# Designs tried in a protein design run: designed miniproteins, single chains. Part 22

Each design is a single chain, and the fold is of that chain. pLDDT is the mean over its residues in the fold that is shown.

## One batch from the design tools (miniprotein)

Design m737
Fold by ESMFold2-Fast:
Structure m737 (fold): chain A 120 residues (1-120)
Amino acid sequence: SSIEEQARLAARFFRRLAEDEVSDEVLKEEAEKLLETRLKIQKKELKEEEKEEKIKEIVEKLKEERKEVFEYVEKKYPEKEKQRKFLLAAAEVLEEAAENKEVIDIDEFFKEADKRAEEL
């Protein structure tokens, strides 16, 4: 279920990116959910101060992941509407992976998202 939860959180993030609504506040909320999921998987509890520091680290990683995803999408898809369709397709791929309890390879993930985006 922990892998499913991580995939669902990633899918939600891609849908947020598609809506052009990703703000520092949304990134913080997603970071908090990712940390909670991670701690649940590891069966660990952190002190409040340690949680705040880890949330900050996750936000920085999410900003880096957002940049890489957008650079990929902008390079491959010149039109904003096609970029949006890719991000929505990417979310659907991750949601299906979560439902099927499957871990998807990053290269395969981009290929499947591209294929589905063309069908949207």
Scores: mean pLDDT 76

Design m738
Fold by ESMFold2-Fast:
Formats: structure tokens, sequence, C-alpha cells
Structure m738 (fold): chain A 62 residues (1-62)
């Protein structure tokens, strides 16, 4: 499970819980992971992050 702080940080980088995998979301997740010293995320990992954001109400238009 991703932390609320982590999901909020990803939302600020342009990751949106819209259910569609986009180039912007891929770039934002990979930028975040590089900043943490992690390897690039897979499409499945990015989709899972967005699903978790949607479940927690993070990254939806306010």
Amino acid sequence: VFSEEELLELSKLGVHADGVLGEESIAAVNAYRESKGLAAATDEEIMQIRIEMLKQGIGTPA
C-alpha cells in the first residue's frame, strides 16, 4: 500500500487518478522514483498507483 504522503507528492508531479495511463503520468512517476533513487516504474505499477490515488481521493479534480 502506498502512503498518503507519497500519493500526494505524485499528484503534485502531474499523476492523475483518471483511469487512463498517459505519457504525463508515466513521466511524473518515473521522475519521482528517480528522485528517491528507485528504478523506473512499469506500466502496471503506475496503474496501481493511480488506482490507489483514486481510492483515497488523491489526484482527483477538487
Scores: mean pLDDT 65

Design m739
Fold by ESMFold2-Fast:
Structure m739 (fold): chain A 89 residues (1-89)
Amino acid sequence: SLEEVRRELEERARRGDPDGVASLIEFAISTADKEKVREFLELAKELDADQLLIDALEEVLKTGKPYRLDRELVDAIDRFAEKVVEKRR
């Protein structure tokens, strides 16, 4: 189920797995989870994430619809996930 996928990704993210953080962000964007997208947007601005990611997160909040994950956005998410893990150390 989607709830089981989300729970597994949240567990991996909590353990400091950058792939888990990246996948959780991708899941939030793909499911238009506005609460999680808002949390990630605040953190993305705090950690100076790529503008491409900030724009995608803002668009999800504005439309309430999923945003398409292309390679450039996935790469931006991966870089941001590494910053999130580093901040928690």
Scores: mean pLDDT 85

Design m740
Fold by ESMFold2-Fast:
Structure m740 (fold): chain A 89 residues (1-89)
Amino acid sequence: AYDAVRERAREMAEALRAEGREREAEALWKITDELLSQGLDPRVAAALVAAAEGVLRGADEDLLIEWATSAGAPAELTRATIARVRELA
């Protein structure tokens, strides 16, 4: 379960690096490690990683929170994850 989250995060980070966005790629990897170290449900972790990638690509925060909540992530945890990945980038 966590291996699938790490693999997806790796794919997303490599795509960011291919675009010359090394800081965003590193931020995504750091937040992924932080989320998985907290012992979160893998489905919640996957939704939060996808929301973090979305905000790094300039997606609307409110839409990302709505999407992640529909995928099972708490809205407040999604907001905290978005704020944290912005700090890391």
Scores: mean pLDDT 84

Design m741
Fold by ESMFold2-Fast:
Structure m741 (fold): chain A 84 residues (1-84)
Amino acid sequence: MDVTVVTAKLTAEKSAKVGSPPVEIDGVTATASLSEAGKVNTGLAEGPGSPEAGRRAAKEAAEELSKLAGIKIEMEFEVETVKP
């Protein structure tokens, strides 16, 4: 079965060591974490769902992280479908 993998590149204005709760959308689960301002941090979404579901899950995880940290996070998505 093909698995959707979405890598989110996260850029933050302030350093905060915080992670999002897991977000699940249409069979894809995403989490995001932040450690240092001005450095690229990554979030990952994985599951048997579509690339669109993966992007949505990664975006929601990054938005939850932004709310928890109280800062704006810019995000860029890279989507891949991996065959077993």
Scores: mean pLDDT 68

Design m742
Fold by ESMFold2-Fast:
Structure m742 (fold): chain A 94 residues (1-94)
Amino acid sequence: SDLDKVLEAIERLKEMAESELSREELIEKLREIQNELMAVAAASTDPKVQYLAILLATSVQELLDMAEAGEPIEEIKKVMKENVEKIEKELQKL
């Protein structure tokens, strides 16, 4: 389901925050997640799922911008973890 794809994206971000990744691997994985979330946002008929997909895609764009700006991977992972925690709180409201 579209919701399952959003939940899978959250889980992938959690795993990435705990993984040893190169900058190139980090950017590739973030782009893959963003593309999937944008597809969900465009295709979903559930406004709550669409909202979550857009919210998470916006968060992923922030992480991509940090990676392209040359920010340390540890700082990107910290922001990733914080953004995941914020999104999980939004999930509890739905």
Scores: mean pLDDT 87

Design m743
Fold by ESMFold2-Fast:
Structure m743 (fold): chain A 77 residues (1-77)
Amino acid sequence: GVPQEIANAQEPSLEILQLIAQYLYSQGLISSANVTSPEFLSALRLVLDLPPTAITNAAALPPELFNQLKQALLSPP
């Protein structure tokens, strides 16, 4: 399952982004748990159903997109 720290987070801190990267790596969506990788950014855009230009830096995610990301991870289709 998704770590509860991600569910309880209000802001996309480096620690929370690292947990998300580790989760995505465990699900086979990225080849490494590296929060600065293009693969990680592409996986975030895929999870959020966003175009390639929407997120260029995971640490700069606005709170609204971060909340959508948490909901998408906790409630997969």
Scores: mean pLDDT 73

Design m744
Fold by ESMFold2-Fast:
Structure m744 (fold): chain A 76 residues (1-76)
Amino acid sequence: SLMEKLEERRKRLEAGELSEKEREAFRVAEEVGRILRELGDKLEEGLRRLKAGAPREEVDKEIEELGKKLTEEMKK
């Protein structure tokens, strides 16, 4: 299962079997994944608000702020 494969990789990380560069790559991927999930949640909420008659400018501003946050993390 997917969960078993993720647990196996996590155990290999904990056992020090991965290189420092590989560990850093996983850390960066995890951080980017968290931001992408947050962006997805906000896009879904923004779509719901637009359907309910919220002003587009308000929704666009929230999405723009998240896009800036993602860009800042990607630069690190």
Scores: mean pLDDT 70

Design m745
Fold by ESMFold2-Fast:
Structure m745 (fold): chain A 85 residues (1-85)
Amino acid sequence: GDSVRVEAVITAPDAEALAAALRARLPTVPGLLSVEVEADPAAGTVRLTLEFASPEAYERALAEVFAPLLAEVGVTEVRFTRREV
């Protein structure tokens, strides 16, 4: 399938802790081709830039990695923008 690029902005009470958890968990995600994680503690946000080998890999990562992790951290807002490349 065609690869997909995803950009996400996550609002969390501890942006640095969320960024550290994402850096630890994301490299183990099947089908993830690249990952960039940037924390902004002053804004309480984490920005992600991700590239997945397929839409299915992205959807699996949402269910298996992002949803559980975001629930653990107590995020208040998340926005995902998906684009095929």
Scores: mean pLDDT 76

Design m746
Fold by ESMFold2-Fast:
Structure m746 (fold): chain A 69 residues (1-69)
Amino acid sequence: EELKKKAEEYEKLAKQYQTASDNLRIGAERAKASGDTGNAELLSKAAEHYDKLATFYQNKAEELRKEAE
């Protein structure tokens, strides 16, 4: 159960980071459409950072689920 619980926690973190990344990308596109290239670039870089975190925690969750089975 401990490994399964940790996998669920990491899956939740991955989803949160993916949602943050998606929202930042939407913000970047809006900034770009408004001609705010500086904010568009900043938001895009932040989105990439959170996307990497989402992938990292998703992979950890998958490893823990394999160990739990």
Scores: mean pLDDT 84

Design m747
Fold by ESMFold2-Fast:
Structure m747 (fold): chain A 57 residues (1-57)
Amino acid sequence: SDIYLRLLQHDLGASDEEIAAIREAVAAGDRATAEALLQRLGLSPAAARNVVDIMAA
């Protein structure tokens, strides 16, 4: 879901470093860290979980 993550970066105003950290957490199977990082960008817990599910697919 590289395209989805780039669209999300634009919508949230996230830095390349923040997106890289989220991507690395998902790649490592650390969903909890990825969800926490997304919540720091302003996503709700439910929205963060949905984004991680899309990225992991």
Scores: mean pLDDT 80

Design m748
Fold by ESMFold2-Fast:
Structure m748 (fold): chain A 89 residues (1-89)
Amino acid sequence: MEKEKEALKKGAEVLEQRAATSPPPVRDALQEAADILRDGAEKGKKASVTVTAAAMLLVGRAVEEPDPETQQALIDLAREIIREVDKAL
């Protein structure tokens, strides 16, 4: 339980740090994904389920994004949070 909570919090921290250095459109999506990870950690949800939900949010935002560079950035970050949460477990 604690290890999964810690992994989700680390994933949220990565997204929050990336959001701080990202342009506003990407920053907003990253903050929403980070909030999913933080909420999952506080509620004691499984890390795999919670990170999948956050990644799917980013992918969903990406496929509807009109700017190709922003779309690619969101897809890349969805993959990165899955890797970071898995690494922290």
Scores: mean pLDDT 80

Design m749
Fold by ESMFold2-Fast:
Structure m749 (fold): chain A 75 residues (1-75)
Amino acid sequence: HPLKVLSREEIVKTLESLGFSRETAERVAEVLMKDPFITPEELAEKTGLSLSQARRALIAVYEEATKKILEEYRK
């Protein structure tokens, strides 16, 4: 549910802002759009990221989703 407020491009831009390449960000976005409840371990396996990178990517995307929800709440 929370991740569905973000478009693929918004997920990609969020990850690029963290220093991920466009190629890596696109791969992560594709996986997350298919399974928004994916674990960091499964994300790492599907994308080739380290567990630490996968965890950081998930946290950042969830934070951006939360920010968008809060922005709607404010106005």
Scores: mean pLDDT 79

Design m750
Fold by ESMFold2-Fast:
Structure m750 (fold): chain A 70 residues (1-70)
Amino acid sequence: SKEEIKKQLEEILKKALTLTDPVNIRAAVREAYKLAVEAGASEETIELLKQAMQTRDVNEMKELLKKVLE
């Protein structure tokens, strides 16, 4: 269901925010992006996750993930 997928997306993003290794954070963001696209998440959510995948700054990445969770 959309509710279960939304919860799974939120759990992936919350876990990503607790990580310190940039490689592991990027892997979690890619998984979240894949899930969001397949689940038909909002254009805003998909765009924020796309920006998170494109940035090299871990702090900027985490700020973008926080915006998705708002």
Scores: mean pLDDT 83

Design m751
Fold by ESMFold2-Fast:
Structure m751 (fold): chain A 90 residues (1-90)
Amino acid sequence: SEAALRERVIARLQAVRDWIRANESSPLARKVAARLDEIIAALRAGAPLSEVLARLRELLAWARENQAPERVIAALEGLVSLVEHALSQA
């Protein structure tokens, strides 16, 4: 169901945010975690998965442009792929 897909996306966004906060201390990584909080809040407020995907793509582009740690970039790429897959199932 769409509700189950949305819950999976929220859980993965939270897991990546928490992983970044636990494992990365750079100011860039902290900004990424804060942006993930905003995306989680938007999704909880009913934002469509297409908007979440757009925001994750923007965050990934920003992280690449600002040379965020490779582990953070890889985690964001995983989130983009997850939301793309969720949209293909909706």
Scores: mean pLDDT 88

Design m752
Fold by ESMFold2-Fast:
Structure m752 (fold): chain A 55 residues (1-55)
Amino acid sequence: KEKKEKLAKEAAKDVLDGKMTLDQAAEKVAKETGISKSTAKKLVNEALGEMNAAK
């Protein structure tokens, strides 16, 4: 499970850097980890939320 979260964080960084869209990041994570695109999108969104944490 940790490997999926690491890939999601890397994909989230690519989204923040403007290299890809959220949908492209989710698709990449899903393909590399074998999880569903919906699960991958949730993980990328969680990583984006942590990186852009409004406290």
Scores: mean pLDDT 76

Design m753
Fold by ESMFold2-Fast:
Structure m753 (fold): chain A 59 residues (1-59)
Amino acid sequence: GEEAARSAAEGARAAGARGGAAIAGMWKLDSNGDQVEAQRRGLEGPEAAAEAAREGALT
């Protein structure tokens, strides 16, 4: 319902804000070249899921 759509939109916004901090961490991990792949997957996974949930709720 409408509350579910609103909750999904708020979640997507919060995920985007935290994504910025995660990107800053990636620069440091790039020097090690060890966890960069895991960091990218983690950042993309929850953010992509939040966006998909938001779009699905709006349809």
Scores: mean pLDDT 53

Design m754
Fold by ESMFold2-Fast:
Structure m754 (fold): chain A 58 residues (1-58)
Amino acid sequence: MEKKEEVKKWLMEKYGISEEQAEEAVDFAVGVLTGLKMPKTLENLKKYAELYVTGEEV
């Protein structure tokens, strides 16, 4: 819960995107991590949320 809010705020500050766009990116990251059975750490959430914002591939 707290980690999701932190990632949203970080995305909004870094990319200048809306709160709605940041929430979509975080929800994408949560889905990816759940599918991969990876821990929902702040680092993992930021990594996959940023991937969503930057074009879904690194």
Scores: mean pLDDT 78

Design m755
Fold by ESMFold2-Fast:
Structure m755 (fold): chain A 92 residues (1-92)
Amino acid sequence: VAETLRAIAGTLEKAAQAVRDGDKVNAAKYSTAAGILLTAAELEGLPEEVIKRLRDLLHAGNKASDAGDFDTAAKHYQEGAELARREAERLA
């Protein structure tokens, strides 16, 4: 599950960069990929509380992006990436 968490972190970092660049299409692509990876992490046995926190951050980022608040979207995606990296390090 640590590898899946690193993939989530990298994907959310790309989503954050895409919204900073004003690239809504790539931001949506990366946020969708992060959601799929979260489902994989859940199936691999990542604790429910961690899954919930990561999903909440992903949804908050998506909501801000849809509203055109790209600075807030980038912050939420970056927080999700940082959480995923910390959890990957804890499990390694």
Scores: mean pLDDT 86

Design m756
Fold by ESMFold2-Fast:
Structure m756 (fold): chain A 87 residues (1-87)
Amino acid sequence: SEHIEKLEEEIERLRSLPPSDENRLELARLLAELGHGYAREGKYDEAIEAYREALALLDTLPPSPEVEELREAIEANLKRVEELKKE
């Protein structure tokens, strides 16, 4: 998928930048979007891996409304993908 390929390229570029709270938060957002893209294609294992990496990044950030909203959204999507994988 061209969408997934573009997300992977953007993620790789962001990983090459100096670590900062802003860069880690943006990386978590892109990984969540990558997970959503994989889930849309039925690639549930890859989606789960992307969501878990996003959550791990959020755990390194100070608490904020933005971090908590993103965490809740990712956890909800992860749960949906795990249920879809069982079917």
Scores: mean pLDDT 87

Design m757
Fold by ESMFold2-Fast:
Structure m757 (fold): chain A 76 residues (1-76)
Amino acid sequence: AQAELEALDDAAVEALKAGDYDKAKEYVLRMADLVAREHPEHAAAAEHLRKAADAIGKGDLQAALEHLRKAAEALE
């Protein structure tokens, strides 16, 4: 699960760097689904990942980064 989550995170970052917001959103949503399914104790992190994906879909990179930061914090 951890290795899969890290692979999805790397893929999302590369998609964002390439300006491929559709793929970045898809990868972040897959991260949220993985966290919700495998780590239900981290429900707050999954919610922030879903909000980050929504922001990416709207092209709001600042909001997306803030929600990604909150997701990382919630995973601790």
Scores: mean pLDDT 81

Design m758
Fold by ESMFold2-Fast:
Structure m758 (fold): chain A 73 residues (1-73)
Amino acid sequence: SLQEELRRAEEWLERARRYADDSLAASERLEEAGRKSTPVLGTVLFGMSAATRSAAEIILERAEERLEEVRRK
């Protein structure tokens, strides 16, 4: 039913938001480690931090898009 689809989309969005919060915390830890590291290792850690944030943003955007799709039905 539409109500079941809406509930599942809302649950998915809540999980995506929690994942994004956890990813932000991990990204911040990688940046801190990068600042304290050698220039070479620091570059790698900063890259991993940026990739972690980007992945979380994509997951969150897809979850938000799914909820809007269900709401438009």
Scores: mean pLDDT 86

Design m759
Fold by ESMFold2-Fast:
Structure m759 (fold): chain A 68 residues (1-68)
Amino acid sequence: MSASEIYDGLVELAEQTQREARAAGLSREEIAARVQAAIRDYVEAVKAATDDPGIIAFADAVLAFVEA
């Protein structure tokens, strides 16, 4: 799995999570919290499943972005 594939998967996950949360009638703050949680959980799982330093570095960058 490449960093590009992980990025594309995260974009789709974020968009899908946002669409589902909006359809459920959640507030803007609740939507943001769900998207951030989904991205964090996915990225942490990717980090735990790999020893590839490039993928781990990419995952750390995504987590830093989500925390910003």
Scores: mean pLDDT 78

Design m760
Fold by ESMFold2-Fast:
Structure m760 (fold): chain A 80 residues (1-80)
Amino acid sequence: PAPPTDDEIRQSARVLAAEIGRMSDEERAALLEVLTASFRAYGVPQSLIDALGEAIRARDEEGIFRVMEEILRLMVEALS
């Protein structure tokens, strides 16, 4: 299939941010551990992984959205 569009990436990031925003602190910690390992394996810069962790710990849904959109764009570009 074709790579996702910019709008699809943005929508995915928004949905993920909303879902993470509804999680408990324990669920967020577990998810962050899994996401950190996955993103590191895909070559995502540590600065973005750190920014995502900070936004998740701060319960900053808008911050999670912005960082996730950037990470997803980089991953799509790397796989293209």
Scores: mean pLDDT 83

Design m761
Fold by ESMFold2-Fast:
Structure m761 (fold): chain A 88 residues (1-88)
Amino acid sequence: KKTIKQIIDSIVNTYVNSAERDITDYLEKNPSVTLDQLIERAVAGADDYVAMVAEIFKFSEKETADLRRRVTEAAVKVAQEVYDQFLE
């Protein structure tokens, strides 16, 4: 039996690992995008991911909100880090 916190931690870690590659690939194909546009795209993808995962795991509204906050924070951070690395 895993706690909801442990499940959410695992989901966020899985998202971060895949998001870095996906965001890097998008930037390589669209090098003229701004950081703000990259963050907007990353956050939109994160929201879709949260919706799918919440449905699969049958999360409550509170659990879904906690997951959305953490995945959104991760999406913004990954987008910023990838953008910085791409420019230098």
Scores: mean pLDDT 81

Design m762
Fold by ESMFold2-Fast:
Structure m762 (fold): chain A 84 residues (1-84)
Amino acid sequence: MSEEEAKKLLEEAEKLIREATELTKKVRPPLEGLHKIGAAAVAYGVAKWLLEKKKASPSEVAELAKKAKELAEEGLELAKKALE
């Protein structure tokens, strides 16, 4: 996977984390949702740091970014259900 693809996955993860975090200001999601959003933010931060410092391959960064995206999507889903 290219560095550009890894950067795009990081951008997608950041957007989802931001959306989930904004929803938590309006509703109190279950603790599981907050844990998933937090885990997504940590995975995103690690992946971004590895990419910036060139300490991992683009494919390794992309795998972490995908994990961050998955966790953020799950956290966002739980937050949306709490909004209802």
Scores: mean pLDDT 80

Design m763
Fold by ESMFold2-Fast:
Structure m763 (fold): chain A 95 residues (1-95)
Amino acid sequence: MTKIESAKKGFFYESAATLELMKATIAKKMGDLETAKEHLEKAIEYLEKAIEYYKKAIDEATKKGDDKSKQTAQNNLKSAQQSLELLKKELEKLK
């Protein structure tokens, strides 16, 4: 089975988004809403990059006929899109 490089980049950016979300959560609990907003905006930016790379991973897996990697990338894309929607709602609550 072929490893899809774009899937690795997607995972990297999703992990970066998780770290920024943790920082936003800590800032919010400390009452620092401006710092929380900044980290939440960064989490959204990284998650949008993860989505871009997961879409690319689906295309790469499709071209290679790697159905397993395609399915994994599709699942990761769906999960990342759901997370992005939730983060955007949280950002609106901080305004």
Scores: mean pLDDT 84

Design m764
Fold by ESMFold2-Fast:
Structure m764 (fold): chain A 91 residues (1-91)
Amino acid sequence: GPGLEAVEEALEEVKRAKNGDEAMEALQRGLARVEAERGLPREVRFAAQGGLGSGHLAIAVGKSLGMSDEESIRLGVRALEGGLEGLREVE
């Protein structure tokens, strides 16, 4: 469904990102896409926004700690994959 599609698309974009900023921008676009989707069940919206937001936070924290772009993106991917698993249970 739309929540799952938005998170899967964002995950693919994050995996292809050249740096942490590009990865964070991909996650922000994913969040905007979920926010624009009318009629998403509350549980689906929460899971999608939680996964995307966790990915964004993971990259931001990694960068703030002096991690490389590759290390920060890897943290974002892991956080987003966890969110995607939760989303599959509700959508």
Scores: mean pLDDT 87

Design m765
Fold by ESMFold2-Fast:
Structure m765 (fold): chain A 109 residues (1-109)
Amino acid sequence: DKAVAIAAFEETAARLLEILLEHKDEPVEKQAEILTAFTREQVAAHADDLAAQAGIILGHLAVGELLAKHKDAPEEEQRKRLEELLAKAKEQIERHPLPTREQIDAALA
């Protein structure tokens, strides 16, 4: 279960970072909308896999934190900050229970 969540987390965060960098010249609100739309689609594609959904949401939250706190930072600093956030989040996934269905649904509300 945690291995599936970690794989989904790493893959989602990598894809969301690519999307963020592709849309770096867009307003922050537009970047957030694009990231959220992608995340909702990925969660829906994994409707029967709670561990994959948990990983997807955790990846979304990590990239969302990067956008919220480091939006004005140079691209290289944003990449470095994401690497730090991903390392911490992966450790938390390994040490703690995965998010519940209710917590996943709340993150997308």
Scores: mean pLDDT 80

Design m766
Fold by ESMFold2-Fast:
Structure m766 (fold): chain A 98 residues (1-98)
Amino acid sequence: MMSVDQIQARIASMSDRQLRQFVAAMMSQMSQDQINQVFARMRDMGIISQATYDQVSRMSKDDQIAWAMSQSVPVQRQMAFIIARMYPDIANRIIQGM
């Protein structure tokens, strides 16, 4: 099983395509409550505004994934780091499948 540090190193080295695939796969395995907890963490870290949080937390899961795919690469990478730290078992499973 990969350590958290190994997962983070892998995410840091991902191409734009791999990063997008990873974030989409992670979100697909998560519940809507887990996705909303990630958005709350992004808000608390200042990555997204309160207004953006209020908007995305009311979206369907499919719309939340579509929103994430429309974000810049740096924002997608921050999302990947947050998801991997909060849900390392899901991150490990997805990385092993890539």
Scores: mean pLDDT 87

Design m767
Fold by ESMFold2-Fast:
Structure m767 (fold): chain A 68 residues (1-68)
Amino acid sequence: SEIEEAVERVIAFQVERLNMAGRTDMAAKLEERREEILRIAEELARQGYSPLHAAHAAVNLAVVEILG
């Protein structure tokens, strides 16, 4: 689905950035949350957010939770 493709692209992009920054620990934790991120993004898309905006919001929420 379009939302699944958007989530996969945003996660892949963020994982690459984290790995380049030496944050392989965060990259691994973000990948562990893949299914949760997809679920949240699908909920946001149902509320009217575009697939790309929903994916970015869901991934950003996961990153904030990992940092907290």
Scores: mean pLDDT 87

Design m768
Fold by ESMFold2-Fast:
Structure m768 (fold): chain A 71 residues (1-71)
Amino acid sequence: MKVVEKTLTLKAGETGVIELPNDGGEVKAEVVGGTALHAPAVEKSVDGKKYVVTVTASTTEDLTVKATQTL
């Protein structure tokens, strides 16, 4: 089993995107620090070649989100 992870840090009120290659694994997004305005959205790209994790930080604090693909 191989795990690929990517971390993104956003300032309060920022929206960010984490892109992971679609290697056929399961993608999970977790808030590691701070508060997200909404739960991170995990979507497959239109061409199916990547996963796109969209997240918006709350207006009160910086946000750190980790996206993980498990094969």
Scores: mean pLDDT 80

Design m769
Fold by ESMFold2-Fast:
Structure m769 (fold): chain A 68 residues (1-68)
Amino acid sequence: SPLEELTPEERAALGRLFVEASKDGKGKITKEELEKVADKYPNARELFEKADVDGNGEITAEELARLR
């Protein structure tokens, strides 16, 4: 799983990014929502691509939850 390749720091950054980008409570973020916070998180796109298992341009709360 791509999420298993992330460091603890990258996982924490992804979690904060998810909270910042997904303020509507849908339980997912899109690439467009990520772009809105990318200036605060320069590595955000790389983290997004690592976590986007389906390659559909979305990260779900399920994908983050699989980190345990």
Scores: mean pLDDT 66

Design m770
Fold by ESMFold2-Fast:
Structure m770 (fold): chain A 58 residues (1-58)
Amino acid sequence: SAELIRQQAVLEAAITVLQSAIYFAEKHLPPEQAAALIAELQQQLDELQRQLEQLRQQ
């Protein structure tokens, strides 16, 4: 459906943004601060990837 296509595109865009944020944190932040932020962003990334896979199974 058009709604599923839209939701997939939104999730893929959000996943790309989070991956970019993780890359930025790894490259530019102090190691201790980077670790905490990356852990939080990775949790968000894992949830969005789970939602994307659920949409693909519908």
Scores: mean pLDDT 86

Design m771
Fold by ESMFold2-Fast:
Structure m771 (fold): chain A 74 residues (1-74)
Amino acid sequence: SLEDVIARAEELLARARELLARTTDPEAQRLAQGAIKGAEAAIRYAKEGRLDGATAVLGQAERDLREAERVERG
């Protein structure tokens, strides 16, 4: 649902911002910034009622954050 997409995107946004604040790795910073932009776009699309668009950009933001977390750990 749109409500579920917004909730998940807001949680992702908080995690991505927290990682960006603590990391000094340029690649992790780039990926975290991508996740932030994707999460913000997902919230915007969801508020516009665009479920398919919201889920697509949220999926990409989730992949970007997962990769940022891997880079940060490595």
Scores: mean pLDDT 88

Design m772
Fold by ESMFold2-Fast:
Structure m772 (fold): chain A 92 residues (1-92)
Amino acid sequence: MEEEERKRRELGREIARELELGMARNFAKELKEAEDDPEKYREELIKLLQYAGYSREEAEELVEKYPELEELVELLLEKGLITEEEAEILKE
């Protein structure tokens, strides 16, 4: 019965999706908590960009160019680095 491998693939996809949505929620929470601290807020934006696949140097440059969360989220969505669902969570 090949059922075992099929279940593993289905579970893997569901886990990956839950992890991606969980990470987006965590970033949204950390950004809200960091609103009173500009240095901490900047560091959280850098972490978000690194999660999306940018290097620290690239992330720092992008945050300097686009310091607004909404602009960064739109950039990530346009580049296909995050899903529409993740973008909505981050913009909340």
Scores: mean pLDDT 75

